Designed miniproteins, single chains, continued (4). Designs and how they scored, part 26

Each design is a single chain, and the fold is of that chain. pLDDT is the mean over its residues in the fold that is shown.

## One batch from the design tools (miniprotein)

Design m12928
Fold by ESMFold2-Fast:
Structure m12928 (fold): chain A 92 residues (1-92)
Amino acid sequence: MAEEYYKKGLEYFEEGNYEKAIEYYEKAIELSKDKNDKLVAEAYLNIGKIYVALGEPEKAKPYFEKALEIYSKVLPEDDVLVLSLKSFLESL
């Protein structure tokens, strides 16, 4: 299930194994039946966070853009997460 791969991605993220975290988040995205699912947005957000942590904000940008696209469809426009992602993308 997509949720199981997302959970494994979180476990690798917590361990600092960023390569495995990205691999499992991408598997969760691929296996998700709805590409506008909040889980898919969260997986993209976490891949973006990993690239920022690695000092590669330019690689994070497309992942945050994908997360924002999905969140903007499922969350209010004044949601803190939507506003913070917009602000972060403008600062890149």
Scores: mean pLDDT 82

Design m12929
Fold by ESMFold2-Fast:
Structure m12929 (fold): chain A 86 residues (1-86)
Amino acid sequence: SELEEFKEKLKKILKEIYGLSEEEAEKIVKEIEEKYPGDLPLMLLEFIAKAAELLGVKVTYKEFTEVDKEELKKKTFEILDETLKS
């Protein structure tokens, strides 16, 4: 269940790093899977694009401080790096 582990890691990033609810995280992961079903590399690229959009939206609406944004970026890349090593 490489696909299941990958989807769980994406949900974990969305919840723990971006502060999304379980429902919001599941919705995003489902949208990614529906766009690129079973294609882990393309799903990862789509996730990176959506994560960047989430960071941009939150910055625009002043949902986070500059320090929070830099921390979220750093943690996102750290978790993605660990995911790619798996």
Scores: mean pLDDT 69

Design m12930
Fold by ESMFold2-Fast:
Structure m12930 (fold): chain A 70 residues (1-70)
Amino acid sequence: VNMEEAMEEAEKIAKENIRKMETGDQLTFTGKTSDGTKYTATISVLEKGKRVRIEVEFEDGSSEIKEFEV
C-alpha cells in the first residue's frame, strides 16, 4: 500500500482545484497507485484559501487524513 503516493496525488488535485472551491465544498475521486492498488480520496475545504482536509482510503480499509494550509 503506497499511502504517500496516494496522498501526494490528492494534494496535487487539491492545489489545482482550491481556487474553484468554497468553504464546505468537497471533491471525491478514485485513483490507483503505481502498484495497482485502488484508493478513494476526499478533499474538504475547511476554510477558503487557508485550510483543506484530505482523506485517503484504500480497498484494504487502511486510511490517512491530512490537514494543511494552502
Scores: mean pLDDT 79

Design m12931
Fold by ESMFold2-Fast:
Structure m12931 (fold): chain A 77 residues (1-77)
Amino acid sequence: MKLLEEGEKALLEGKYEEAIEKYKKALEEEGEDNAEILSNLANAYAELGEIEKAKEYMKKSMEALNSPRAEELAEIL
């Protein structure tokens, strides 16, 4: 997924706003419930200092992880 790779590259280069743009485009292409893209958006917002946005996307990423095993693990931890 080229947009995800470009986003990660921008993030590593400190281009957090560019990373966010690429991750948002990837989310539009793959669907709003893509947990991997949502977690990458949360990371990029955290690096940019937008902590409330980072929390929002991390919550969405966790909700997108539709797995009974993940729910059981979260209850134990």
Scores: mean pLDDT 73

Design m12932
Fold by ESMFold2-Fast:
Order: sequence, then C-alpha cells, then structure tokens
Structure m12932 (fold): chain A 55 residues (1-55)
Amino acid sequence: SIDEKIKELKEKIDNLRRQAAEALRAGDTERYQKLLDEINKLYDELFKLKSEKAK
C-alpha cells in the first residue's frame, strides 16, 4: 500500500540522516554531501507519495 511505502521511505530517510550525522562528525564532507543528495531524493519520493495519497 501507499502507507507501507511511506513508512519504508521514512525509515530509510531516518537511517541515512544518522549516517550523514556520523559522516559530518568524522569530517567526511564528501560522504556527507552524497548522503544529503540521497536524502533529498527520498524526500522528493515521499512528497510524491503523499500527493498521490491525497488524490
């Protein structure tokens, strides 16, 4: 279902956000930027799914 996909995306975003925080603390700015780009893509997917559910 759309709700299950939204839940899975939220869990994936939370996991990537933790990894991004760890990369930032380690001074790995390249990894941090890549993780932010991935997080942004997942937020775009999340917003699309929420829009689809609202229709």
Scores: mean pLDDT 84

Design m12933
Fold by ESMFold2-Fast:
Structure m12933 (fold): chain A 76 residues (1-76)
Amino acid sequence: MEVRRLAEEGLEAARAGDGERAERLFREAGELALRAGDEEMLREVMKRGLEAGAILARQLGDEEAAARMEALIAAA
C-alpha cells in the first residue's frame, strides 16, 4: 500500500532528523488515506506521525513535546 510506504519513509526521515521531509511525507500519506475513506489506515498514519513528531522533538531536546505526543499515541 502506497500510504504505508509514505508513512514508513516519514518515520525514516524523522529518525534522520529531517523534519521537513517527515512532515511532507505524513501529509501526503494522510491525504491519500482520507481520499480512500480508509479510517484504519488514517489512524495508522496519525499514530506513526505522532511517533515521528516525538522522535524529532526529542532530537531537539523538547522532552515535554515528545511526552505529549507519546501520550496521544497511548490514548488513541
Scores: mean pLDDT 81

Design m12934
Fold by ESMFold2-Fast:
Structure m12934 (fold): chain A 76 residues (1-76)
Amino acid sequence: TKAIEEGEKEAKEKRKELVEKVKKDPEKAQELIKEAEEEAKRLALEGGKGTEEEYAYKMEVAKGLLEGVNEAVQLM
């Protein structure tokens, strides 16, 4: 669906942004990682109360953030 496609695109961008920020400023890596984890948790909670399209979109974005967190942790 379009919502999944848009969510996947946003997920890729969020993941890339997180990794680039961590590489640019490693001293803030812990803060950036925590912020991304909190955002992913918030999206997951909000997804449970929205439409199916909103849920699909938010779940894809949350997955992208968590993948970004995993990648950023590997850089530490």
Scores: mean pLDDT 79

Design m12935
Fold by ESMFold2-Fast:
Structure m12935 (fold): chain A 66 residues (1-66)
Amino acid sequence: SLKEKILEAVKKAIEDGNEVAAMFGLRELYELGASIEDLEEVLKLAKEHGLTRVAQYAERLIEEKR
C-alpha cells in the first residue's frame, strides 16, 4: 500500500540521518491515516538514531490522534 511504502521510506530516511526527508515523509504518513502504532514505530526509531526534531514531531502527531 502507499502508506506502507511511505512508512518504509521514513524509516530509511531516519536510518540514513536524513531529517528533512523523514519530516516530509512523516507528515505524508500522518495525512494518509497512519495508525498510532505506525507513528510510535517512527518515534522509537527516531529516538534510537538521535533525530530529535523527527521524534518531537512524531510525539505531537501521536497526541493529536489520541
Scores: mean pLDDT 86

Design m12937
Fold by ESMFold2-Fast:
Structure m12937 (fold): chain A 80 residues (1-80)
Amino acid sequence: MAEEYAKKAREAAEAGDLEKAAEYAFKAAMAAKEKSDLPVVEETIDLLAELAEKSKDLEVQIRLSLAIIAGAVAISAIKK
């Protein structure tokens, strides 16, 4: 499930739909349950950080930043 949401986040990002990219990345973070999900969540955070830097829309930047925070929390929880 986490992998599927991360894939949708990447596809949305490639299509230029940054709002959907943030939404799916947040869902990927919430769906992450085990150590095998870590690489996918980490890749998704890196992608969102790059998109946030390129975005000029404040709402999009906030949404991307919230998804990055969710991913970081998920990684921390799984590594425990």
Scores: mean pLDDT 80

Design m12938
Fold by ESMFold2-Fast:
Structure m12938 (fold): chain A 59 residues (1-59)
Amino acid sequence: AYEHFLEGQRLRQEGRYEEAARHFREALRLDPDFELARRELAEVLRALGRDEEAAAVEA
């Protein structure tokens, strides 16, 4: 979980938002209570214009 979170953050810093979102989703799949990964995923999805998916992740 944490390794995927760190990779997601690195990809986000590089502007690779689609790849970052995949790593944050994997972190959440391994640890559904990973609040930081959930917030980062929602932010990345909003950056990609996927507001409905971002809202669903935070629900």
Scores: mean pLDDT 81

Design m12939
Fold by ESMFold2-Fast:
Structure m12939 (fold): chain A 55 residues (1-55)
Amino acid sequence: SEEEIKKLAELFRKMVQLTPEEAVRLAKEAGFEVKVLSENEYEVTYKGIKIYIFK
């Protein structure tokens, strides 16, 4: 939904400004699975879809 997309965009915006440890914590608190692939890359799983975020 539009509301879910907006929440994802806000989460991603916050994650790229945080340390990897803080970004993982924030995503987990929001109910998402997240994997740190590198200092500049995260893998977020949302409803079975993998989304890659680059700093």
Scores: mean pLDDT 79

Design m12940
Fold by ESMFold2-Fast:
Structure m12940 (fold): chain A 117 residues (1-117)
Amino acid sequence: MAEELRELLRRLEELVRKVLEARDTDREEAIRLTRELIQTMATLATRIAEAARALGDEETYARALELLQRVVELELRFDEAVARGDWEEVEELFDELLELARRIAELARETIRRLEA
């Protein structure tokens, strides 16, 4: 469990870097990478929730589910903005998704520490 969370966290951090590099230079690549980032965030939040449940950590479980819900909401908004060609909203959603990725990464690190204690 801890190693799976570490692998997903490394993938999340790599995707965050790639999105930041692509967002100002290649719109199509930024959109593609952001969809991969959204999927990775959803998977990582789900694995954090599963780990928290196994540990009996109700607070971390609730936090993970709240973050997962936010991922789902931002995915819908992102897909709608892309479909409309609303690049201004897409750029705003990049910032919201990157901030959400940071929050999920922090919760993942806390959960890994608790699993290895």
Scores: mean pLDDT 89

Design m12941
Fold by ESMFold2-Fast:
Structure m12941 (fold): chain A 87 residues (1-87)
Amino acid sequence: AARDDARAAVRAAIEELAKKYGLTLPQEKLDRIADEVADRIAATTSPEEAADVFYEGVLRALKEAEGDPEKIEQAIADLKARYEASR
């Protein structure tokens, strides 16, 4: 289902960036953000809106992550670069 695919994609993106930059996000926060983003994407009618919701959700997860503030900023910059490259 589109919601399940969106949830898996958001979770994978957050986990990849957290691992790459040595950040920790508690499982409860990861699950909450992934579910919220998946629900919002499932409710959208445009690919552009879905991309914006995805980006906002991953960005929020990185801001809520625990770790070196400089590494959090690097993870956010990487996410922004990936988002711009996909437009």
Scores: mean pLDDT 82

Design m12942
Fold by ESMFold2-Fast:
Structure m12942 (fold): chain A 88 residues (1-88)
Amino acid sequence: SKVEEYLAQALRLLKEGKVAEAQKILDELRETTGVNIRLAGIGDDSVVLQVDKNQISTELVERVAAKVGFTLESIFESGNYRYYVLTF
């Protein structure tokens, strides 16, 4: 799907430290599909994605993350958002 393609591209860019370029891809994902995925945090070997609870499944995030070399470490929820902690 387009969501999977854009998310994979954004995660590859994040793995390369290209944060601004990854955010641009996530903005294009929103404009193209209406799906809101935002970068909530970045560490040396990790990223945190903020996602609207109702827009994509955890299974989609886990599958795409695994395909591009990330591991889903933890999930937490706050308000209308689900947060995915991904490590590489």
Scores: mean pLDDT 89

Design m12944
Fold by ESMFold2-Fast:
Structure m12944 (fold): chain A 62 residues (1-62)
Amino acid sequence: SELSLREQMLKLIGEILRAIGEIFDAELEYEEDPEAAKKRIEEAKRRIEEAKKKLEELEKQA
C-alpha cells in the first residue's frame, strides 16, 4: 500500500476525531433543527464504528 501501517492507523484515528467533532457540532445545533442533528449524529456514530473496526484490524497486524 501507499501508506505505512502507522500512517493508516493515524488516518483512521483522525477520521474518528473528526466524526466526534461532527457529533459535538450537531449537538450544539440540536434545538435549531433536531431532525437534521439526529441524522448527522447517527451518520457520525456509524463512521466511528467502521473506523474503530478497521483500526482494531490494523492493530492486530502491528
Scores: mean pLDDT 84

Design m12945
Fold by ESMFold2-Fast:
Structure m12945 (fold): chain A 68 residues (1-68)
Amino acid sequence: SPQEEKILKQVLEKFKELLADPSKSPEQVFIESANLLIELADKEGLSDDQKSVLLQRLVSRMTELLNS
């Protein structure tokens, strides 16, 4: 959905910003990105199933960016 795409894009931009922060571990970057996704999805009233799918898509996209 357009709302899910907007959330994913916003979280991926934050992920890129967090990757540029030398004070953060890779684990912290992943956790903070996932937490932001859940927060934004909760605000939009997404179901647990929709949040699960969106989280899987986030992990996939983060992995692709790291393996470029």
Scores: mean pLDDT 83

Design m12946
Fold by ESMFold2-Fast:
Structure m12946 (fold): chain A 62 residues (1-62)
Amino acid sequence: SMEREKVLRGVGLLLRAVGHLLDGDAEGAIRDAEEALRLAEEIGDEELKKAAEKVREQALKL
């Protein structure tokens, strides 16, 4: 389903954003976290939204 595909993409983007964060790549982390946040809002996934917001916040502190 389209919803499942969006969830998997959002989770994948979140994991990639965390990878960028650990590598010190703030720009990559912010970009992927913002895309994950957008997808979370489209599908109404509150947990994915919170996770993406936290990663974005941490990346902005780099």
Scores: mean pLDDT 86

Design m12947
Fold by ESMFold2-Fast:
Structure m12947 (fold): chain A 70 residues (1-70)
Amino acid sequence: SADRLLAGLRRLAAEAPSLSPEERAIYLGIFRKELAEVLGEEVAERVVALMEAGDWEAAIRLLTEALRRQ
């Protein structure tokens, strides 16, 4: 659901500084798959790219806008 995806992104943002690079890659991969199932591959790639760049505010904004369009 939309609320679950937003909650997941916010949780990853809060936990990211405490995760190893390997843990980050695993969690981002799982989240990307979940995003793609709901919003499609192109939107999922854009959101994950912002998360990888550490631009969590932009990632949350993009996800919120994409979910509103669904």
Scores: mean pLDDT 84

Design m12948
Fold by ESMFold2-Fast:
Structure m12948 (fold): chain A 107 residues (1-107)
Amino acid sequence: PAVQPSEEEIEEAIRLAKEAVEKAEEAIEAAREGDGEGAARAAEEAMSKAALAASLLGDSEALERAVELGREAARAAREGDYEGAAKAAEELKEVAEEILKKAEKLL
């Protein structure tokens, strides 16, 4: 039903999804250390990269989940809810890993 992404778009989605996983891991670590600003920034970068990767793949559900989880992680981190921030960032990492797996299957 959706237009298939080009090979260049798939390769870019793989790159972005890998970077999103790395940034989500940075957000989890920062949250565990009580670094609210670092956790929020890393979560927002992970969100942006995961959302763009999902968009390139035409995956609107993954895009919406990435945006929701990234915003929740950043909000929780800024409010000092480090446990909530880490949990949301862990779920964002899972979404980024799903996007990566989906993109790799299209090559």
Scores: mean pLDDT 89

Design m12949
Fold by ESMFold2-Fast:
Structure m12949 (fold): chain A 65 residues (1-65)
Amino acid sequence: SMSEIEEARKKVEEDPNSAEAWHELGVAYARAGKFDEAIEYFEKAVELDPNYKTARAALEGLKSL
């Protein structure tokens, strides 16, 4: 939802080095059907934490669409 996107975006603005914050933003965009943006945000989460398994799985799933 749009409210999920706004909430997740605020978390990224507060802590732009948090892999979790970028992952939440990616999830919010994916739920809104904005898959290109979701991919970018999941890539950022994996860049910040390469061991973030859920972000890596989400990225692979979206790249298969």
Scores: mean pLDDT 84

Design m12950
Fold by ESMFold2-Fast:
Structure m12950 (fold): chain A 70 residues (1-70)
Amino acid sequence: KVEELLKKGREAYNKEKYEEAIQLFEEAIRESNGKNWEAYANLGSAYRKLGKYEEATEYYQKSLDLLSEE
């Protein structure tokens, strides 16, 4: 389930396993049909930690696009 994947992704991120975190957050995006803003925000943070700033910016923008309220 999406919540389980987000939890596992955050656990990987906290252990500095950023590539593993990315795979888990990408799976959360697939399971949510691209509608989970938290998965995109977390994916952006993981890409930033890997020095992939262009990809990080893109995913942060996708997260913000899903947060029409704030």
Scores: mean pLDDT 84

Design m12951
Fold by ESMFold2-Fast:
Structure m12951 (fold): chain A 67 residues (1-67)
Amino acid sequence: MPSAEELSELGRKAIEAAKAGDVDTAIEYVKKMKELGAPDVVLRNLVREIEKVAGPEVAERIRKEVL
């Protein structure tokens, strides 16, 4: 089980990458969270936060490639 600290840091990096327009890097951080066993609810909540800062197209791309 991944630590809450590790998941929080990866999620923060994913949001910052998406906000900066680096969608590929954001996808890689979300994939790492999934590989570490992050629950679907955590991943869905992260994508919802990314949608708020980077928009629906970025969120849809992450959903398609990771979820």
Scores: mean pLDDT 81

Design m12952
Fold by ESMFold2-Fast:
Structure m12952 (fold): chain A 69 residues (1-69)
Amino acid sequence: SSAEATLSEEEKKLLRQTVEKAAKEYGLSDEQKEKLYKLAIENYPLTYVPGKEELSIESAVTAALLSML
């Protein structure tokens, strides 16, 4: 399916904040941080659980981060 999950502005803010925290914690470069954000967006449809948007975002970022290590 070519349908992408459309993130709300609030979900995008939370995703960006989660990526910023991970980047600071793991000493990621600005380039790696942008890559992490992009990968997390791509992973979000796979980690999405209705009613658990916060955990879904954390899972997407974690999966993306692990794929970059």
Scores: mean pLDDT 79

Design m12953
Fold by ESMFold2-Fast:
Structure m12953 (fold): chain A 73 residues (1-73)
Amino acid sequence: ELTEEEREKLEEAFEKARRIAEEEAPENELMKKILELYELGDEYLKALEEKKEEKAKELAEKIKKLTEEIEKE
């Protein structure tokens, strides 16, 4: 299980990865899906930190579906 500090570091890493991807490949459709996955991951971690169980479950399902879409490409 992630500590509060570890979740904060992971959120920062997602933000940095998103910025780099947007700068390097803004028109790439696959990269847009990867960026969305990073955003959903960040929201999922925040939902866990805030103990919003319903929101965390919803985000987990979205992450799963998006991952399946990326794998099909």
Scores: mean pLDDT 70

Design m12954
Fold by ESMFold2-Fast:
Structure m12954 (fold): chain A 68 residues (1-68)
Amino acid sequence: SKAADLEAAKKLAESYPDAKVEQVGEDTIVVTFDGNVTKMTGLALRLIGDFPGLEVKVEGDTLTVTAK
């Protein structure tokens, strides 16, 4: 399910030691790398590959993942 995919994506993001992960809605998480655009881009590409049903949006060092 999309909810299970979002939970798995959240656990993956939390496995990154420099990632700050926040749940900001029922279907949304926000991940921040404190200015580290390279690490953020790497996580974004992995999430797009592993969870193609999730919406992934990238803004600087911040990543928004939504299960809709």
Scores: mean pLDDT 79

Design m12955
Fold by ESMFold2-Fast:
Structure m12955 (fold): chain A 92 residues (1-92)
Amino acid sequence: DDDEDFARMAEAMGLTPEQAELLRKMLDYLNQGGTQENVQKAAAAYLELARLLGLSEEVLRLLEEAQKADAKTALELIQKARDLAIEELAAA
C-alpha cells in the first residue's frame, strides 16, 4: 500500500502527520501532471510545509511566486525552493 510506504518514509524523515500530509498533497498534485492548476496547488502545499518547518523567507517567497506563475515558471520556482530547502535542512 503506497499510503503505508509513504507513512514509513515520512516517519523516517522526522515529519509530523501534518507535515507528511502537506508533502503527500504536493507530490500528488505534481504526479497528476503539469497543468497550471496542479502546479499552483503543489506550490501552495509546499508553502504550508515550508512555514511549518521554519524555512527561510527566500524559500517562502519562491513558493508564493510559484502560486501566481504559469506552469513552466512555477515548476522552476518550486525546484529552486526545493533545492534551498534541502540545503537549509542539511545545515540544521
Scores: mean pLDDT 73

Design m12956
Fold by ESMFold2-Fast:
Structure m12956 (fold): chain A 80 residues (1-80)
Amino acid sequence: SAHLREGQRLLSQGRYEEAAEAFARALEEDPDHVEALSGLIYALLQLKRYEEAAELLRRLAELFPDRTSLVARADELLKQ
């Protein structure tokens, strides 16, 4: 989507708050969009919004049940 591309562009420019907004809009159109979820998680980590990033990592792990390492990463973030 256009919002996904905008988010990726903003992320490359270090504009993490604006990137997070663009990825969130992409997720409103497709809640299971893996690339948008991954981009939003990365932007939130750069913004030090660890609790929000951990919740999205758990959601991403539910979409990939064979990737148990994502659950472990979410648990680590929640300890911060």
Scores: mean pLDDT 80

Design m12958
Fold by ESMFold2-Fast:
Structure m12958 (fold): chain A 58 residues (1-58)
Amino acid sequence: SMEEAIAKANELGRQARELHKQGKNEEAAKLLREAASLLDDPVIRAAGLAEADKVEKS
């Protein structure tokens, strides 16, 4: 369901933030891309992918 997809995306985002805090930027970006892929809204998905690219390059 949409609610389950949002909950999973939020959990992946939380895990990505912890990895980013540890300097594991490539792993964090991977989880952010997974989270974006769960979302059907193309605008929200694009924003998530842009954030993942930013994290990967940090």
Scores: mean pLDDT 84

Design m12959
Fold by ESMFold2-Fast:
Structure m12959 (fold): chain A 62 residues (1-62)
Amino acid sequence: DDEASAKIAEAFALIDKGDEAYRQGNKEEALKYYEQALKHAREAGSDAVAKTAEKRIEELKA
């Protein structure tokens, strides 16, 4: 199922972009990337990737 694989790859790329924004101090930008990653992960049905994005969002709010 190539569509699910592509969405999972996009979700990981968005998490990486979020992590980069966070390292630069851009927490609001990081949050937007993580929220996009969560959407893609959920659309792909990947609970593991969705949980990773959710954890990143929680860590930003802590």
Scores: mean pLDDT 83

Design m12960
Fold by ESMFold2-Fast:
Structure m12960 (fold): chain A 59 residues (1-59)
Amino acid sequence: MSPEELEAEILLALGKMALSLGLRELAIRQVEEAIRLLERSNGDPEVLEEAREVLEEAR
């Protein structure tokens, strides 16, 4: 696992937590950064898909 992939997974977890707390704008920012890192690192496609789904729910 690359440092960028680990950071993306942490950001996704934080975004999901922010969304559950009603902090929609924070969740969007965290998940967008996670997607950017996953795309740049050629990270796990399943994690990238989950991140995109969370982003759509937050919008």
Scores: mean pLDDT 81

Design m12961
Fold by ESMFold2-Fast:
Structure m12961 (fold): chain A 57 residues (1-57)
Amino acid sequence: AAAERAAAEAMGERSQRYADLVLKDTNAELDKATSLDEIAEVSRKHAERYRAEQAAA
C-alpha cells in the first residue's frame, strides 16, 4: 500500500542521508589533512567510528 511504500522510502532516504552525512564529515576532515600522517589518522578514526556504529546497530 501507499503507506508501506512511504515508510520504505523514508527509511531509504534516512539511510542515504546518514551515509551522505558520514561521507561529508569524513571528506571535511580529509580536506583539512595536509600530510600522509594526518590522512592515516582520519582514516583510522573513521574506521573505528564505522565499526562502533555497526556494533551498535
Scores: mean pLDDT 66

Design m12962
Fold by ESMFold2-Fast:
Structure m12962 (fold): chain A 58 residues (1-58)
Amino acid sequence: SAVVDKAQELSLKVLEALSKKSEEEREKIKEEVEKVSNTGNAEDVVKKLEEILKELKV
């Protein structure tokens, strides 16, 4: 679905932004994203990824 495709695209962008952060911050954010992903709600995943990206960007 389009929502799932968007979640995957945003996930890759988050991982790229996280590559510049400390390992501890990367692991915490990755775990948080995985927990939301495990809920099975793609819309919640997209929303969470967008929030993370906004926090990671200047």
Scores: mean pLDDT 73

Design m12963
Fold by ESMFold2-Fast:
Structure m12963 (fold): chain A 84 residues (1-84)
Amino acid sequence: SKEIEELEKKLREAQAEASRLALEAGDHVTAAQIASGNPEESVKAARRGAERYRAQGNTELADKLDEAAKKMEEYARKLKEAKE
């Protein structure tokens, strides 16, 4: 299905963006966890990363990472619905 292919592409793009943002924080471990995880694990890793970066005073990066995590969660949900 073209819809499934488009959603899988958007999910991969959001996951790559979240991993890139973790690398910008210097957090190679979180970046690797986001890149290699299934969607649920990647979202959890990204949200935990965002909480740490916010606590460290990097609010802008944390907000961007939370936005990327939200997009991953949305696309993963839509992909699950489309496969049904």
Scores: mean pLDDT 87

Design m12964
Fold by ESMFold2-Fast:
Structure m12964 (fold): chain A 76 residues (1-76)
Amino acid sequence: RPPLPLEEAKRLAKEAAKRVMEIAIKDWGLSPEEAVELAKRAMRTVAIHYGLSPEEAEEVVKEAEPEIRKLADELA
């Protein structure tokens, strides 16, 4: 399985994070803080799965963290 282009891997990682946020808050009743932590873990896992290095995965998480936190607050 070849690695995906960086841009596509970033997009898929962000999509996974949004899905995890929706499930964690709406289905599991987790706090925004707990949902953000799960979303960050999902982003790292998906990014690495699609061929990003751990360093690249961490940059994706860092870039998306403000958006993820805002989404968590909006969903709660």
Scores: mean pLDDT 79

